# Designs tried in a protein design run: designed miniproteins, single chains, continued (2). Part 2

Each design is a single chain, and the fold is of that chain. pLDDT is the mean over its residues in the fold that is shown.

## One batch from the design tools (miniprotein)

Design m4037
Fold by ESMFold2-Fast:
Structure m4037 (fold): chain A 54 residues (1-54)
Amino acid sequence: SMAEKLRKFSVEVLRKAFAENPDAGGEEGARMVGRVLREIGERTEEPVLEFVKR
């Protein structure tokens, strides 16, 4: 389903983002995660939190 695809995609995107920015822990890491999740939600118009919590 779309929710499963988004969940796998978001995990992979976050993994790549952290790999590219090893110093982006704490505040910067949290901001990056928030930005990625928001962008995914905007593109699909789906509530990101619903599929992430499965």
Scores: mean pLDDT 60

Design m4038
Fold by ESMFold2-Fast:
Structure m4038 (fold): chain A 74 residues (1-74)
Amino acid sequence: SAFEEELERQVRRAVETARALAASSPRPVDFLELLRAWFDWLLAELSKTLSPEEVELAREIIERALAEAEAEAA
């Protein structure tokens, strides 16, 4: 759906932004912790306006992206 595609795109942009910020830091930063905090905030905000089904879908997309980022960081 358009909602899923847009959310996946936004989540992907967030991962790339966190990665770029970590790479530009003069010292090591925990980009995964920054990413987790941002995703937690996003999910909370989305939960205010979205249906339970859409929130569940958003959580799944977010968890998938986070797992992929964690695997790349290992």
Scores: mean pLDDT 78

Design m4039
Fold by ESMFold2-Fast:
Structure m4039 (fold): chain A 77 residues (1-77)
Amino acid sequence: SLEEEVERLQAEIDRLDAEIQKKSDEYYNKYKPIAEKLTPEQAKELALKFIEDTSPLGDRRGELRARLRELQKKLEE
C-alpha cells in the first residue's frame, strides 16, 4: 500500500538522519577540544573530510525526502 511505502521511506530517512547526526556529533566532540590549536589549513582539511563523509548520505536523504513528499501528496489527494 501507499501508506506502507511512506512508512518504509520515513524509516530509511530516519536511519540516514541518525547516521548523519552520529557523524556530526563525532566530528564535533573529536575536534572541538583542539579547534584553537588547528591552523586554518588543518581546519579546512578536517571540514572537507567531514563533508566528503556526510555529503552522499545527505544527497540520498534529500532524494528520499523528495519522494516521500510526492507520496504524501498522493495520500492527501
Scores: mean pLDDT 83

Design m4040
Fold by ESMFold2-Fast:
Structure m4040 (fold): chain A 69 residues (1-69)
Amino acid sequence: ADRVANQLAAREAAEIPGVPQEVADAIAASPSVAEALRILEEAARRSDPQTAAQLRRVAAGMRALHASL
């Protein structure tokens, strides 16, 4: 379950303009949804407001998907 949620979140993050591939790779490699969410929030804190909003949207989608698995 965690792996599926993390892989989908990583793919979505990679599609956001201005998000480094290294961030998406770190999300995909995370051992848990909690760790992937931490990486997404840290990336959002270091991004401009527009990119941060998109990263937080990915995090919200990941929480919803994980809850349904």
Scores: mean pLDDT 80

Design m4041
Fold by ESMFold2-Fast:
Structure m4041 (fold): chain A 82 residues (1-82)
Amino acid sequence: GKYYLVPVEGYGVELVYEKDGKRTKVTSIPLSEFSKLPPELKEKVNEVLESGKPLEVDEETVKLLIDFNVDIGMELIVKAVG
């Protein structure tokens, strides 16, 4: 399977996992929290927002996003989609 950062208009970005044509939402990062992101994640988030398209990310980036959400008290939301 593959992980993608997906832009969400008016909200921020979502991290989704795609396997066998099925997408599952892993977590979400609202625009209000972007200033707190480490520089590596800020670059990837800005790329997604500027392109308006999903960006494939590696497992290292996924780990950094999950760790960030834990560290700043964001709730990890896991939702199966279609």
Scores: mean pLDDT 72

Design m4042
Fold by ESMFold2-Fast:
Structure m4042 (fold): chain A 80 residues (1-80)
Amino acid sequence: MEFDISRMSPEEALKALAVLLGERASEEELRRFVEQLIAHKSKETLEQALKLIEEAKKRSSGEYAEILEELIERIKEALK
């Protein structure tokens, strides 16, 4: 599934991210979502997204936690 992040408000995008994290969405879906956030949302929204993924990582283990860590690093890089 791919969300049209460019059409979403920051609040809608963050809520959609929280749903994807709660449902343990696939690596492909999460990577696409994060790339869309980086492309279309402000640094302020990316900082809020970063916090959501960090919180999800604390509740995750093994391979999924490693996927979330890669997404965290990607957003941090986009934030400079």
Scores: mean pLDDT 82

Design m4043
Fold by ESMFold2-Fast:
Structure m4043 (fold): chain A 80 residues (1-80)
Amino acid sequence: REEELEELREKTREFLQRLFDEALASGDRSLLEQLRAAIRARIEWLRQQQKTRPELRERAEVLIEVLEEFLEELDAALAA
């Protein structure tokens, strides 16, 4: 259902926001860099899953969209 995809988006955003806030609060730039690398790897993995499992395509797309939003936030934080 559309509502299930919206819930997935919201919960994933909340989880990633918590990780991002914790990394920022640590003052450790290397944690932000590691989080960025992990998110990039996860996006690549999800894109690969879409090729073999079309039934997961919508869920994977929602996750990729949220992960890409956080890549932009991480890039901005690392530029500061």
Scores: mean pLDDT 81

Design m4044
Fold by ESMFold2-Fast:
Structure m4044 (fold): chain A 86 residues (1-86)
Amino acid sequence: MKEKALELRKKGLEYDRQGDYEKAGEYYLEAASLMSGPLKGAALVNAAESYIKAGDLEKAREAARRAAELGFTEEAQELLRRAEEA
């Protein structure tokens, strides 16, 4: 499962670089589903950032909320603020 999660994160980064932020968010979210603890939280933060760029503010807020539950509270608060301003 680690190899698959890393591959999904790499695809998320590739799509983010290409400007396909919706796909980037989906790949980061899928990677997070295969992870736990801080690695899952980091992937959820990446998903929320990509969804904000995509304009999918509902998915961005959900990913940020889930990241906060894993201890990424400061990152999640900033992401939620950015989603509200978009």
Scores: mean pLDDT 84

Design m4045
Fold by ESMFold2-Fast:
Structure m4045 (fold): chain A 59 residues (1-59)
Amino acid sequence: SITAAQRREARLFLEYAMRENGETDGLHPRYYAPLAEALDLPVSVLEEINAELRAELAK
């Protein structure tokens, strides 16, 4: 089970990675595996966080 703190940290790193790669509409899925490995999290968690971010950015 992933804590709320881990999820918030993952969200911040995902947003950072998105901006550093010049993306504005969410993170490209190609970056899920290296980010998941770096954060010691399942890829499925990053997919969920990225979907939430994409929905927010579409507003």
Scores: mean pLDDT 83

Design m4046
Fold by ESMFold2-Fast:
Structure m4046 (fold): chain A 82 residues (1-82)
Amino acid sequence: EEQKLKIMKAIEEAAAPFREAMRDEITPEQLAELLRAMADALRDIHPETSRLLGQAADAAAAGDMEAARELMEQAEEGIRSV
């Protein structure tokens, strides 16, 4: 439970600069930046979820929004399993 709280706090802090941008439709470039920030925040806390979010950021940067969503869903499942 302590580990899950650390993950959630790291995600919230990484996402905070993007809260205004996320109010409207998010671009692939903005999504890639958000996912990269989240991956960096989780690197030492939960390496597997960090890896998945990093791959999702790469997919979003390439404009592959479907792959990005699938990788984000895998990352979310990883967090739920903590």
Scores: mean pLDDT 75

Design m4047
Fold by ESMFold2-Fast:
Structure m4047 (fold): chain A 80 residues (1-80)
Amino acid sequence: SHLQYNADLIEEGLVELAKKNPEEAARAARSVTDAALRMTPEQRKAWGEALRKASEKAKELGYDITAEAFREAQERVEAA
């Protein structure tokens, strides 16, 4: 939706999901990579920035597996 283009809101949502269900957050990040080729350049930039920041925050909070999933998703979205 239009709200998904705001990097700060995407980051907040990903971090909150990681706190509630780390495995689901990792799956959500992987699902975003499948959608990357259908995204506009603006959408890919917003998602890439959000995933990068969410990865850093998840790592700070100790969700290392989820943080790595966010980082891998960031790289794939930015490469699309």
Scores: mean pLDDT 80

Design m4048
Fold by ESMFold2-Fast:
Structure m4048 (fold): chain A 68 residues (1-68)
Amino acid sequence: MSREELEERLRELEEERERFKEEGAPQSDIDKLDAGIAVARALIEEGDLEGAALAIESAERHLKRVRE
């Protein structure tokens, strides 16, 4: 996966995070999502694209789980 693809997925997560907050999500779930986004961003800057992809996937799974 390219850096551009990871940054696009990260932007999608940031948009979903904003929507999730508007839906009245608990602050603890927003905080966990924000932490995952921050970790993914740091890994992209380090050039650890595989680690960044896993962090993004983890954040995406968290969103999916809490919306059930």
Scores: mean pLDDT 82

Design m4049
Fold by ESMFold2-Fast:
Structure m4049 (fold): chain A 62 residues (1-62)
Amino acid sequence: SSMEKKQAELRERIDKLTDEMVALRRQLRQQSSDAEKTAALQKQIDALEEEINKLRRELAEL
């Protein structure tokens, strides 16, 4: 069904963004001594987390 296709698409997008966020969080732990790089990584993580949460809400509404 159309709903099942949309659910699969949302899950795939969430998985990809989650993998990116995990990688960035690992980099953040390794770069904690560099304030500028830490701030840039945190901003990217926050943006990914917001998008993941939005997609999870869309998935939950289906």
Scores: mean pLDDT 85

Design m4050
Fold by ESMFold2-Fast:
Structure m4050 (fold): chain A 63 residues (1-63)
Amino acid sequence: SVEERLAEVEAEYARHRDRLTPEQRAIVDEMIARAKEALANGQTELAERLVDGIRSLLREADA
């Protein structure tokens, strides 16, 4: 589910948080908050896009 994917991304973010800049962390924190709000409002497609965006940011930080 999107909720499970969000939880997985949150766990990955927690493990790699120190590898991100303060600005990148602020962006990820905002995207997580928006994804949770989108899920609460039944906006599943928006939540899925936000989760994918977070995943992309975390992959960029690993490069």
Scores: mean pLDDT 83

Design m4051
Fold by ESMFold2-Fast:
Structure m4051 (fold): chain A 56 residues (1-56)
Amino acid sequence: MKIDEEEVRESLGLMRLGSARANGFDAEQLREMGRELESKGMTEAARRLFEEADRL
């Protein structure tokens, strides 16, 4: 489901433009956020967070 897609895009955009590492995120934190979004039906956003975690 598409809920607050723009907010998620901005969050992911920050990770893309900088680095999740540069913003102090841990790979585990990104995976936890991804699982939470997946449970809320935001599967595409969750996949993006998992990809960002893998890039750390």
Scores: mean pLDDT 64

Design m4052
Fold by ESMFold2-Fast:
Structure m4052 (fold): chain A 73 residues (1-73)
Amino acid sequence: MSPEELLARLQELGAAGAALEDEEVRREVMKLLTEANEKLAELSAETDPERQKKLLEEVEEIIERLEELVEEA
């Protein structure tokens, strides 16, 4: 997935998470969104392809966890 697609998906998941009635699930979603956004910021400043790949994989893993949380809520 491209960084632009990852950012768009994070924005979609953030909006869905903010609409959830469960405060505990919302807190976990916000925590994961913060972690993913920090990694995307690192990715935008990174010039090493191997480090870029690792950061992309880490963001994709966070997105998968966010999707699971939002769908189960």
Scores: mean pLDDT 80

Design m4053
Fold by ESMFold2-Fast:
Structure m4053 (fold): chain A 72 residues (1-72)
Amino acid sequence: EEETREKLLEVIDLLERLGFSPERVAQLRALVDAGKLDEAKRLIAEHLGLPEDTSVDEILAKARELLARHEA
C-alpha cells in the first residue's frame, strides 16, 4: 500500500508536468492522502485512456512515456 501510494504520487507529479489542471491534480492528491488509492488509480487510468484494471506500474510507465513525448 505504501509502495502504491508512492508510485501514485509520482504519477500525479508527472500528470502535473503534462499540463493537468491544478484542480485535477489537487483532487488526485486528496484521494491519495485520504487512502483512497484504488479510486485515485481508476481516475488516473481513465484520464490516460487505460483500462480500469491497469496496474500502477503500467500507469507509471504510460505517464513517463507521455511526458517524454510531450517534452520532445
Scores: mean pLDDT 80

Design m4054
Fold by ESMFold2-Fast:
Structure m4054 (fold): chain A 77 residues (1-77)
Amino acid sequence: MEELIKEAIEALSKASKAVKDPEVEKLAQAAVHALLNGDFAAASRYLAQAAEKLKEMGYDELAEELERQAEALRRLA
């Protein structure tokens, strides 16, 4: 569980640094906050929204990474 949270935070940080989009950054911050509070349902939703935004911008590989993290967290909720 702790390792899953760490991987999700690292993936969000990587996406935020690569894209530098305010909307992606806002979703990343919301996801991290939800993860730290144990709200895996909310975290999964924010990760999925960030992934959708990344896909729209052409960052398909980063989007797939966030989608995988969202799915893993959804199973914990």
Scores: mean pLDDT 82

Design m4055
Fold by ESMFold2-Fast:
Structure m4055 (fold): chain A 67 residues (1-67)
Amino acid sequence: GSAEEAAKAALEAAEKAEDAGEAISLAGQYVTNAGASPEEAHEAGELVAKEAKTENAKAAGQALARS
């Protein structure tokens, strides 16, 4: 998959999460399931953090970008 595809899936999952920990866990799972490489996961994390509308989704994006 591409970083953009991974970011889209992760962002959608993170925005539905109840808390930041759940958002981070779900975003990580979706990026992994999309077949993202470590480089793609980092880029996806940056995209999620930039596009996030909720604090939980932003935290998930930042965590992915740091991995």
Scores: mean pLDDT 78

Design m4056
Fold by ESMFold2-Fast:
Order: C-alpha cells, then structure tokens, then sequence
Structure m4056 (fold): chain A 77 residues (1-77)
C-alpha cells in the first residue's frame, strides 16, 4: 500500500529499503532505483513483490499472488 516500507533484495544479494509512493492497478512505484529489475524481489509485511522495471530514481513492482498450499510454480513473465 502507498506509504509502506518495502525491503528489496536483488539477485546478487544486495539489499535496500524503499517506500511505496504510488499504486497503479496491480503495480506499485517504489522510491528507490535498483541496479537490476530482473530477479529482484521486495517484501512489505506479508506481501511479496516482483520488481519488473527500474526508471531513473524509482522502480516498478508487481504484487505477487500468494500460492495455494501444495502448488508452487514460478510465475512465467
């Protein structure tokens, strides 16, 4: 949600912290630029976000649907 802190981990193990500053449909804008969008994930409380783009000083994240117990499949992009 807007104003929530998101803890970001990139695929190289670098961690950073940002704030969700905008919401647009199923996507969220974070007040931080990441080195690589691909493979970077964020967490805010119980919610998991996939970073799908980075642009200037911000990143775009998509909220991931929680998998049902017994079905763990990687989301295909």
Amino acid sequence: MIGDTIHITDPEGNTSEGTIIAEEGDTYTIDISVERAEGTVGRSGDDIYSIIATEGDTSTARLMKKPSKGVIERAEA
Scores: mean pLDDT 70

Design m4057
Fold by ESMFold2-Fast:
Structure m4057 (fold): chain A 83 residues (1-83)
Amino acid sequence: MVRSQAVVDAAVQAVVADSSLPPPHRQVLADVVRTLLSLPRDQRPRRIVLTGPRSRDPALAPQLQATVQARIDPNIQVVAPAT
């Protein structure tokens, strides 16, 4: 199924406007939500792996997983590398 641009924009703006999320995380969450909503359901990844300096923030992976599962697909898991 293809989502309309208005639905994608609304979901992205909901993340950007969420004052309960730290500002550095909002941009990452909004970008991931936009990307996933642009993909057909059968083409969405089952697991998202965070890499690079931002993956060292222990709050980022849980917040991204909660946002993705609530707004996109409950079967998607987000993990940060152990090292």
Scores: mean pLDDT 68

Design m4058
Fold by ESMFold2-Fast:
Structure m4058 (fold): chain A 99 residues (1-99)
Amino acid sequence: MEEKKKEEELKKKAEQEAKELIDETKRMLESGKKLAKSLVEPSEEGEKRYEEEKERILKEVEEEAKKLIEEKKVLDSRERMEREIEAVMYGFRVFNAYL
């Protein structure tokens, strides 16, 4: 009955985890873009592929973040590491798309 405080804390933690997931993904996408630009000359085709891939990835990540908030779930340490690995892979996918 007095679990309203716990529910609010869980929601706040889930929102924090969701925000961190999105922020980490954005950082990895930006890193992938910077790396690609340092290795190849800028091209309109590469930039279009990058933007398309970035949009798809962000849409998927936002949907995943929304589910975390709706379920008020806090990720386990192992799952957080799995998500960080996926974010790094998103950076590589964007890097490859830019090339």
Scores: mean pLDDT 78

Design m4059
Fold by ESMFold2-Fast:
Structure m4059 (fold): chain A 98 residues (1-98)
Amino acid sequence: EEKEIDEKIVEAILKALEEMKKVKTDEEKLELRIKLAKELAEIAKESKNAEEMRLILARQLISFMLLLGVPDEEIIRTVHEVLGLPESTIRRLLAEAK
């Protein structure tokens, strides 16, 4: 089950990256980021009582946003809003991802 969820998260991120190759404007890239964030938020809602799941989602979202060149402070804000993790935890995960 954990592996299946991890695979779904990775597939969603990879699909978003593939769609990013097809779009040329910053507006279209922002729309794809919002769609991914919403999809990850729905997975997090179903698993909101599972701390480990929120950490896995946070790590994947941080890695994806870093690949898109999103500034650190915007990554922290987005992950905090989407997953409800403390900023201190997110800053630690962001440092580990670099």
Scores: mean pLDDT 69

Design m4060
Fold by ESMFold2-Fast:
Structure m4060 (fold): chain A 100 residues (1-100)
Amino acid sequence: GTRKLAEEQEKAAKEARRVVEEIRRATTEEKAARIAGLLTEALKAFGADPKKGVELFREAAAEARRVLREAGHDELGERVEAVILDQAKRLEEVAKEIEK
């Protein structure tokens, strides 16, 4: 139900905050804020349009990998991308259950 989606969105928001902290430590506050913005919009989109939410998470994952690679942290970029994409997959599965 709607409560399960809200709980998964809250979990994803906590994971997103941890990912943003890793990006801030490895790069800059400006780059971390940009990724945080994309993740925030992705989480909001899942309530109205889960497909749009998944697309925004994929954009955030790609941008996070890119900024970490440019900072010399390619391995961390791959891990962060995987974490963001896993969040998108979990939220998409919950959203599909609600649409039934």
Scores: mean pLDDT 81

Design m4061
Fold by ESMFold2-Fast:
Structure m4061 (fold): chain A 88 residues (1-88)
Amino acid sequence: SELAKKLREAVRKKDKETALELLKEISKLPDKEAMEVLREAVEGLNEEEKKFLLEVAKETGDERLIALVEMVVNEPSIGIELIVKGVS
């Protein structure tokens, strides 16, 4: 989706203002649609970029949006953990 692509680009550029505006638009969507957009947005993001996205989400003060972002940024790691036995 266009929202996902714009959010991913804003995060990669560390454009906090644009990311905040896009997250507020995503927060207007139902949970399932918001999660789908957020999943698309985090595709190809590294760990630092995902941390930036979560920090921006926390600045919105929207507890629901923060929870959705936390779920999505952890999803790729959870998916990997389902396949491999991670031992340090």
Scores: mean pLDDT 76

Design m4062
Fold by ESMFold2-Fast:
Structure m4062 (fold): chain A 74 residues (1-74)
Amino acid sequence: MSIVEKFEILEELLKKEVEENGTITRDQLIEIALKAGLSKKQAELMADTALMMSGSETSTLSQALRGAVGALLS
């Protein structure tokens, strides 16, 4: 699976989570990343990056997507 395909799956799953719950928790970010085919290390990097940008226990879609790009390029 290419980086582009992983990002597209991540974007779809993250959008769905935000539509249902308004924001995304750390555990949800990790679960979504693993479902999209990221490694545990990449999933944790994505979640930590998104939450660092939010300054809270949850992230927005924009913050999660930025974390995803960073994780996929690591």
Scores: mean pLDDT 83

Design m4063
Fold by ESMFold2-Fast:
Structure m4063 (fold): chain A 96 residues (1-96)
Amino acid sequence: HMRELGLRLIALSLRAIGLKIEAEKNNDQEKVELYDRIIELVRKIGRLLDSGKITPEEAEELIDLVSEALANVDDPEKTRQLLEQIEKRIEEIEKK
């Protein structure tokens, strides 16, 4: 589980970085902002996973939500709602 989750985080980070570069070329500042938030969340999840502060089940849940947010960036309102949900969930886990 842990190795597979780590590889999924790396894949999401690389994809988000590539899509951010494309959004910058298209002068799409809204998408650039959303991709930056996704990249930050992937890094936070990775740190929680590395520190053992998050369970594999919690990590998988968050990774699935990040993947959904990344897939829906063309709907900025939905993506922002998903990102806010992920941020609140991470904050909750950190308070354990």
Scores: mean pLDDT 86

Design m4064
Fold by ESMFold2-Fast:
Structure m4064 (fold): chain A 77 residues (1-77)
Amino acid sequence: AALPLTDAEALEKIANGTYNPTGLPAVSEEQLEEIAKKLGKTVEELKKMGLVADLDGTGKYHFSGLGALEIADRLGL
C-alpha cells in the first residue's frame, strides 16, 4: 500500500517524531547493522533500497512507512 503522504514528507514527519506508522523508533548505526545482518543485507544495501534515511545528520536512521513494515515482516515483528 502507498503511504498517505509522499515518502519524503513521511520521513520528515518520522524524523520530527510526529509520524510513525509502524511504531519502529529511529535507530543508531549499530542497531541498523544488527537489523541488516538479520535480513542478510548490509547497512549500505538498506540505504540504497531507500528503506532507511539519516534525515538530520545525527547518525540516527529513520524508516519509511513501507520500509519499516517490510523490515518488521522479515524479522517476524
Scores: mean pLDDT 59

Design m4065
Fold by ESMFold2-Fast:
Structure m4065 (fold): chain A 74 residues (1-74)
Amino acid sequence: DNVEAAQQVLEISEQKEEEFKKKVKENTNEEEQKKIEKAAEFQRELAERIINNPEIDMEELEKEAEEKMKELEE
């Protein structure tokens, strides 16, 4: 069950990567581009944590991800 969730998170992470690439291409501000890159890196780390610990609390992890992403965009 969590293994299937981890695979779904990887697919979502790939989709978000494509979205970030599009935003970087359209955004000429270097500081904003760096923030988007950091957000993408965090998404990858998040997916890896879920894969390495399939019993991890997905709701708590998702909440942490949202808070971290908000910080990275500020």
Scores: mean pLDDT 69

Design m4066
Fold by ESMFold2-Fast:
Structure m4066 (fold): chain A 73 residues (1-73)
Amino acid sequence: NAEVEELKKKAEELEKKRDIYLSMAAYHRVQADRLAADPSKAEEAARHREMSVKYQELANKYKKEAEDLKNKI
């Protein structure tokens, strides 16, 4: 049961990382949408879209790692 608690703790840590990156992705998505309303800020909007995608990919990675650990419990 100590092994189960260790895996559970690791899964919880990965889920926390997932949630952090999901929040960062959402933040950049909102900023990109806001900036897209101003044509003069198209490059800044594009950077925020790129960051949103990168953080979403990181969130997906940690989500899968956490799910994989939970499936082994």
Scores: mean pLDDT 88

Design m4067
Fold by ESMFold2-Fast:
Structure m4067 (fold): chain A 58 residues (1-58)
Amino acid sequence: KVRTWEILETRYFPSKEEAERYAKELEEKGIPAKVVELPDGTWAVAAYREVEVDVPPT
């Protein structure tokens, strides 16, 4: 079994300020989040959780 990170959700925002605000709300709830700038000027916020998966199957 291997521990890895799973994306719980991804949300898109038109501005960095809105994306950072949402990421802070997730962090306040104990959910790790990352803000990423996209080439079209949109900002993405990815929420993730550490999970344990079976790799490889036996």
Scores: mean pLDDT 74

Design m4068
Fold by ESMFold2-Fast:
Structure m4068 (fold): chain A 87 residues (1-87)
Amino acid sequence: SPIQEAIRKTLEKFKELYEKYKDKLSEEAQKIMEEVIEKLEELARNGFDEKVAKEIIEKLMEAARKFPENESLFNSVAMGVKAVMDL
């Protein structure tokens, strides 16, 4: 489905961003990224779930607030998930 393809594409982009920036993230910020990747992998495997997608967005928005040095990264990923929800 278009949604399922968009989820997989978002997951791959997120993994690329995490690999690129993980050395600039605190251990707490890295853990949040890993938890979000795990939730996106669940959506990719089991199909789209709006509740899980909203939980991912809320977690990323909270992370952007807690780690202002990484705000653009967390907001970029949140926008990616929102784009999937809008399909």
Scores: mean pLDDT 83

Design m4069
Fold by ESMFold2-Fast:
Structure m4069 (fold): chain A 70 residues (1-70)
Amino acid sequence: GTADEAIAAYRAALKENPLDPNAQYNLAVALEAAGRDAEAIELYRAVVRAFPNSPVAGDARRQLARLEAA
C-alpha cells in the first residue's frame, strides 16, 4: 500500500543520507500509518536524540508524548 511505498522510499533516502532528520521523521510517520507504532516510537526518539535542534525534533517530541500516553 501507499504507506509501505513511503517506508521503502524513506529507507532508501536514509541509506544515501543517514543524517537526514526530515527523512527519519517522515519514515516514523509512515511506520505509524502502517500500524507499526513501536518502530515509529524508536525513530521519533532517534530524531530527538540525534537532531534535538532540528524543526522536526519538536514534532517528534509531540508524537512521542501522544503515543506513549496511549
Scores: mean pLDDT 83

Design m4070
Fold by ESMFold2-Fast:
Structure m4070 (fold): chain A 81 residues (1-81)
Amino acid sequence: MLLERIEELLKRVMELLKNTDDLSLIQELVGTAIELIGLQIDIERFKISRDDAERELKRLEKRIEELEKKIKELKKKKLLS
């Protein structure tokens, strides 16, 4: 279940990377992908509790939502201006 959620978040990050040419946002997305991969490794190595993994996953989900919002706002500004 947690690994499936990480896979879905990684897919979202990869889609956001396809949808932005902003270097700062690309850097934040790549950093987020690295943190998701690190969380996956910690889960697979039994180095993190389920509760701690769930908290980290929620933090990363929130970051992805904020990055998605920033990308949408940039696209909106480019299309309307």
Scores: mean pLDDT 82

Design m4071
Fold by ESMFold2-Fast:
Structure m4071 (fold): chain A 83 residues (1-83)
Amino acid sequence: MEENIKKAKEYIKKAREAIEQGDVETALKNLDKAIEYLEKAPDDFETKAEVYEVLADLFRALGDTWGAKRSEELAKEYKEKAK
């Protein structure tokens, strides 16, 4: 398994756990790290979709309906590219 993809998935998991605990700052910090590792694996569209799914959950928790919708749309686009 590619090391960069593995690291990205670890940070995505930490971001999800932070959202469940209501820790927005920790969620954003972990999402930033996941994106950094994904920039080194640009063709991993499946993991990019996971990042935007978590970001949509974060925006929804914050009451940002527009941000949630935009992130959900990007997640769908990356899922289609992963097929």
Scores: mean pLDDT 79

Design m4072
Fold by ESMFold2-Fast:
Structure m4072 (fold): chain A 83 residues (1-83)
Amino acid sequence: HMSELEKEVRKAVAEATSQEERDEKFLELQIKFWKEIIERYETMSDEEVKEFLKKKSPYASMLTVEQIKKLIEAWKKTLEELE
């Protein structure tokens, strides 16, 4: 969940001793989060994805289905470039 990811990010940043270590841990957690969302999106309808995101943040309720799809596409492209 996004709230669990935020907790993991905060924990990783707090445990890191250098800026480089913090950046590395942050990127790893972001990749994990993007993969989770992409996998869920593949099994969910657009409406289900929107409701899933609303549960994580009131801000997500302001996003259109097209904006959510664009974000997922951007994350997929980033993951492909990293892999």
Scores: mean pLDDT 66

Design m4073
Fold by ESMFold2-Fast:
Structure m4073 (fold): chain A 78 residues (1-78)
Amino acid sequence: SAFEEARKRIEALKASGDPAAVALLEEAFRKALEAYESGKLPDLSSPVGLLAAGLLGIYLKDERATEAGRKYAEELEK
């Protein structure tokens, strides 16, 4: 799922201690906040968009991110 993938990527980025990885995580968080405020989902085809969708589900409890994650999983089975 998008949430599970985003969580694993977030944990990997934090574990690396890499400044570039931290910057990517901060960008993903900003996109998650913008999506929450605008009522639109981030782009799930990009790694940063997928991280943003995970952050929406984990921190903001956005039901749209949960539905997007389910649809993304269904597309991977085709």
Scores: mean pLDDT 63

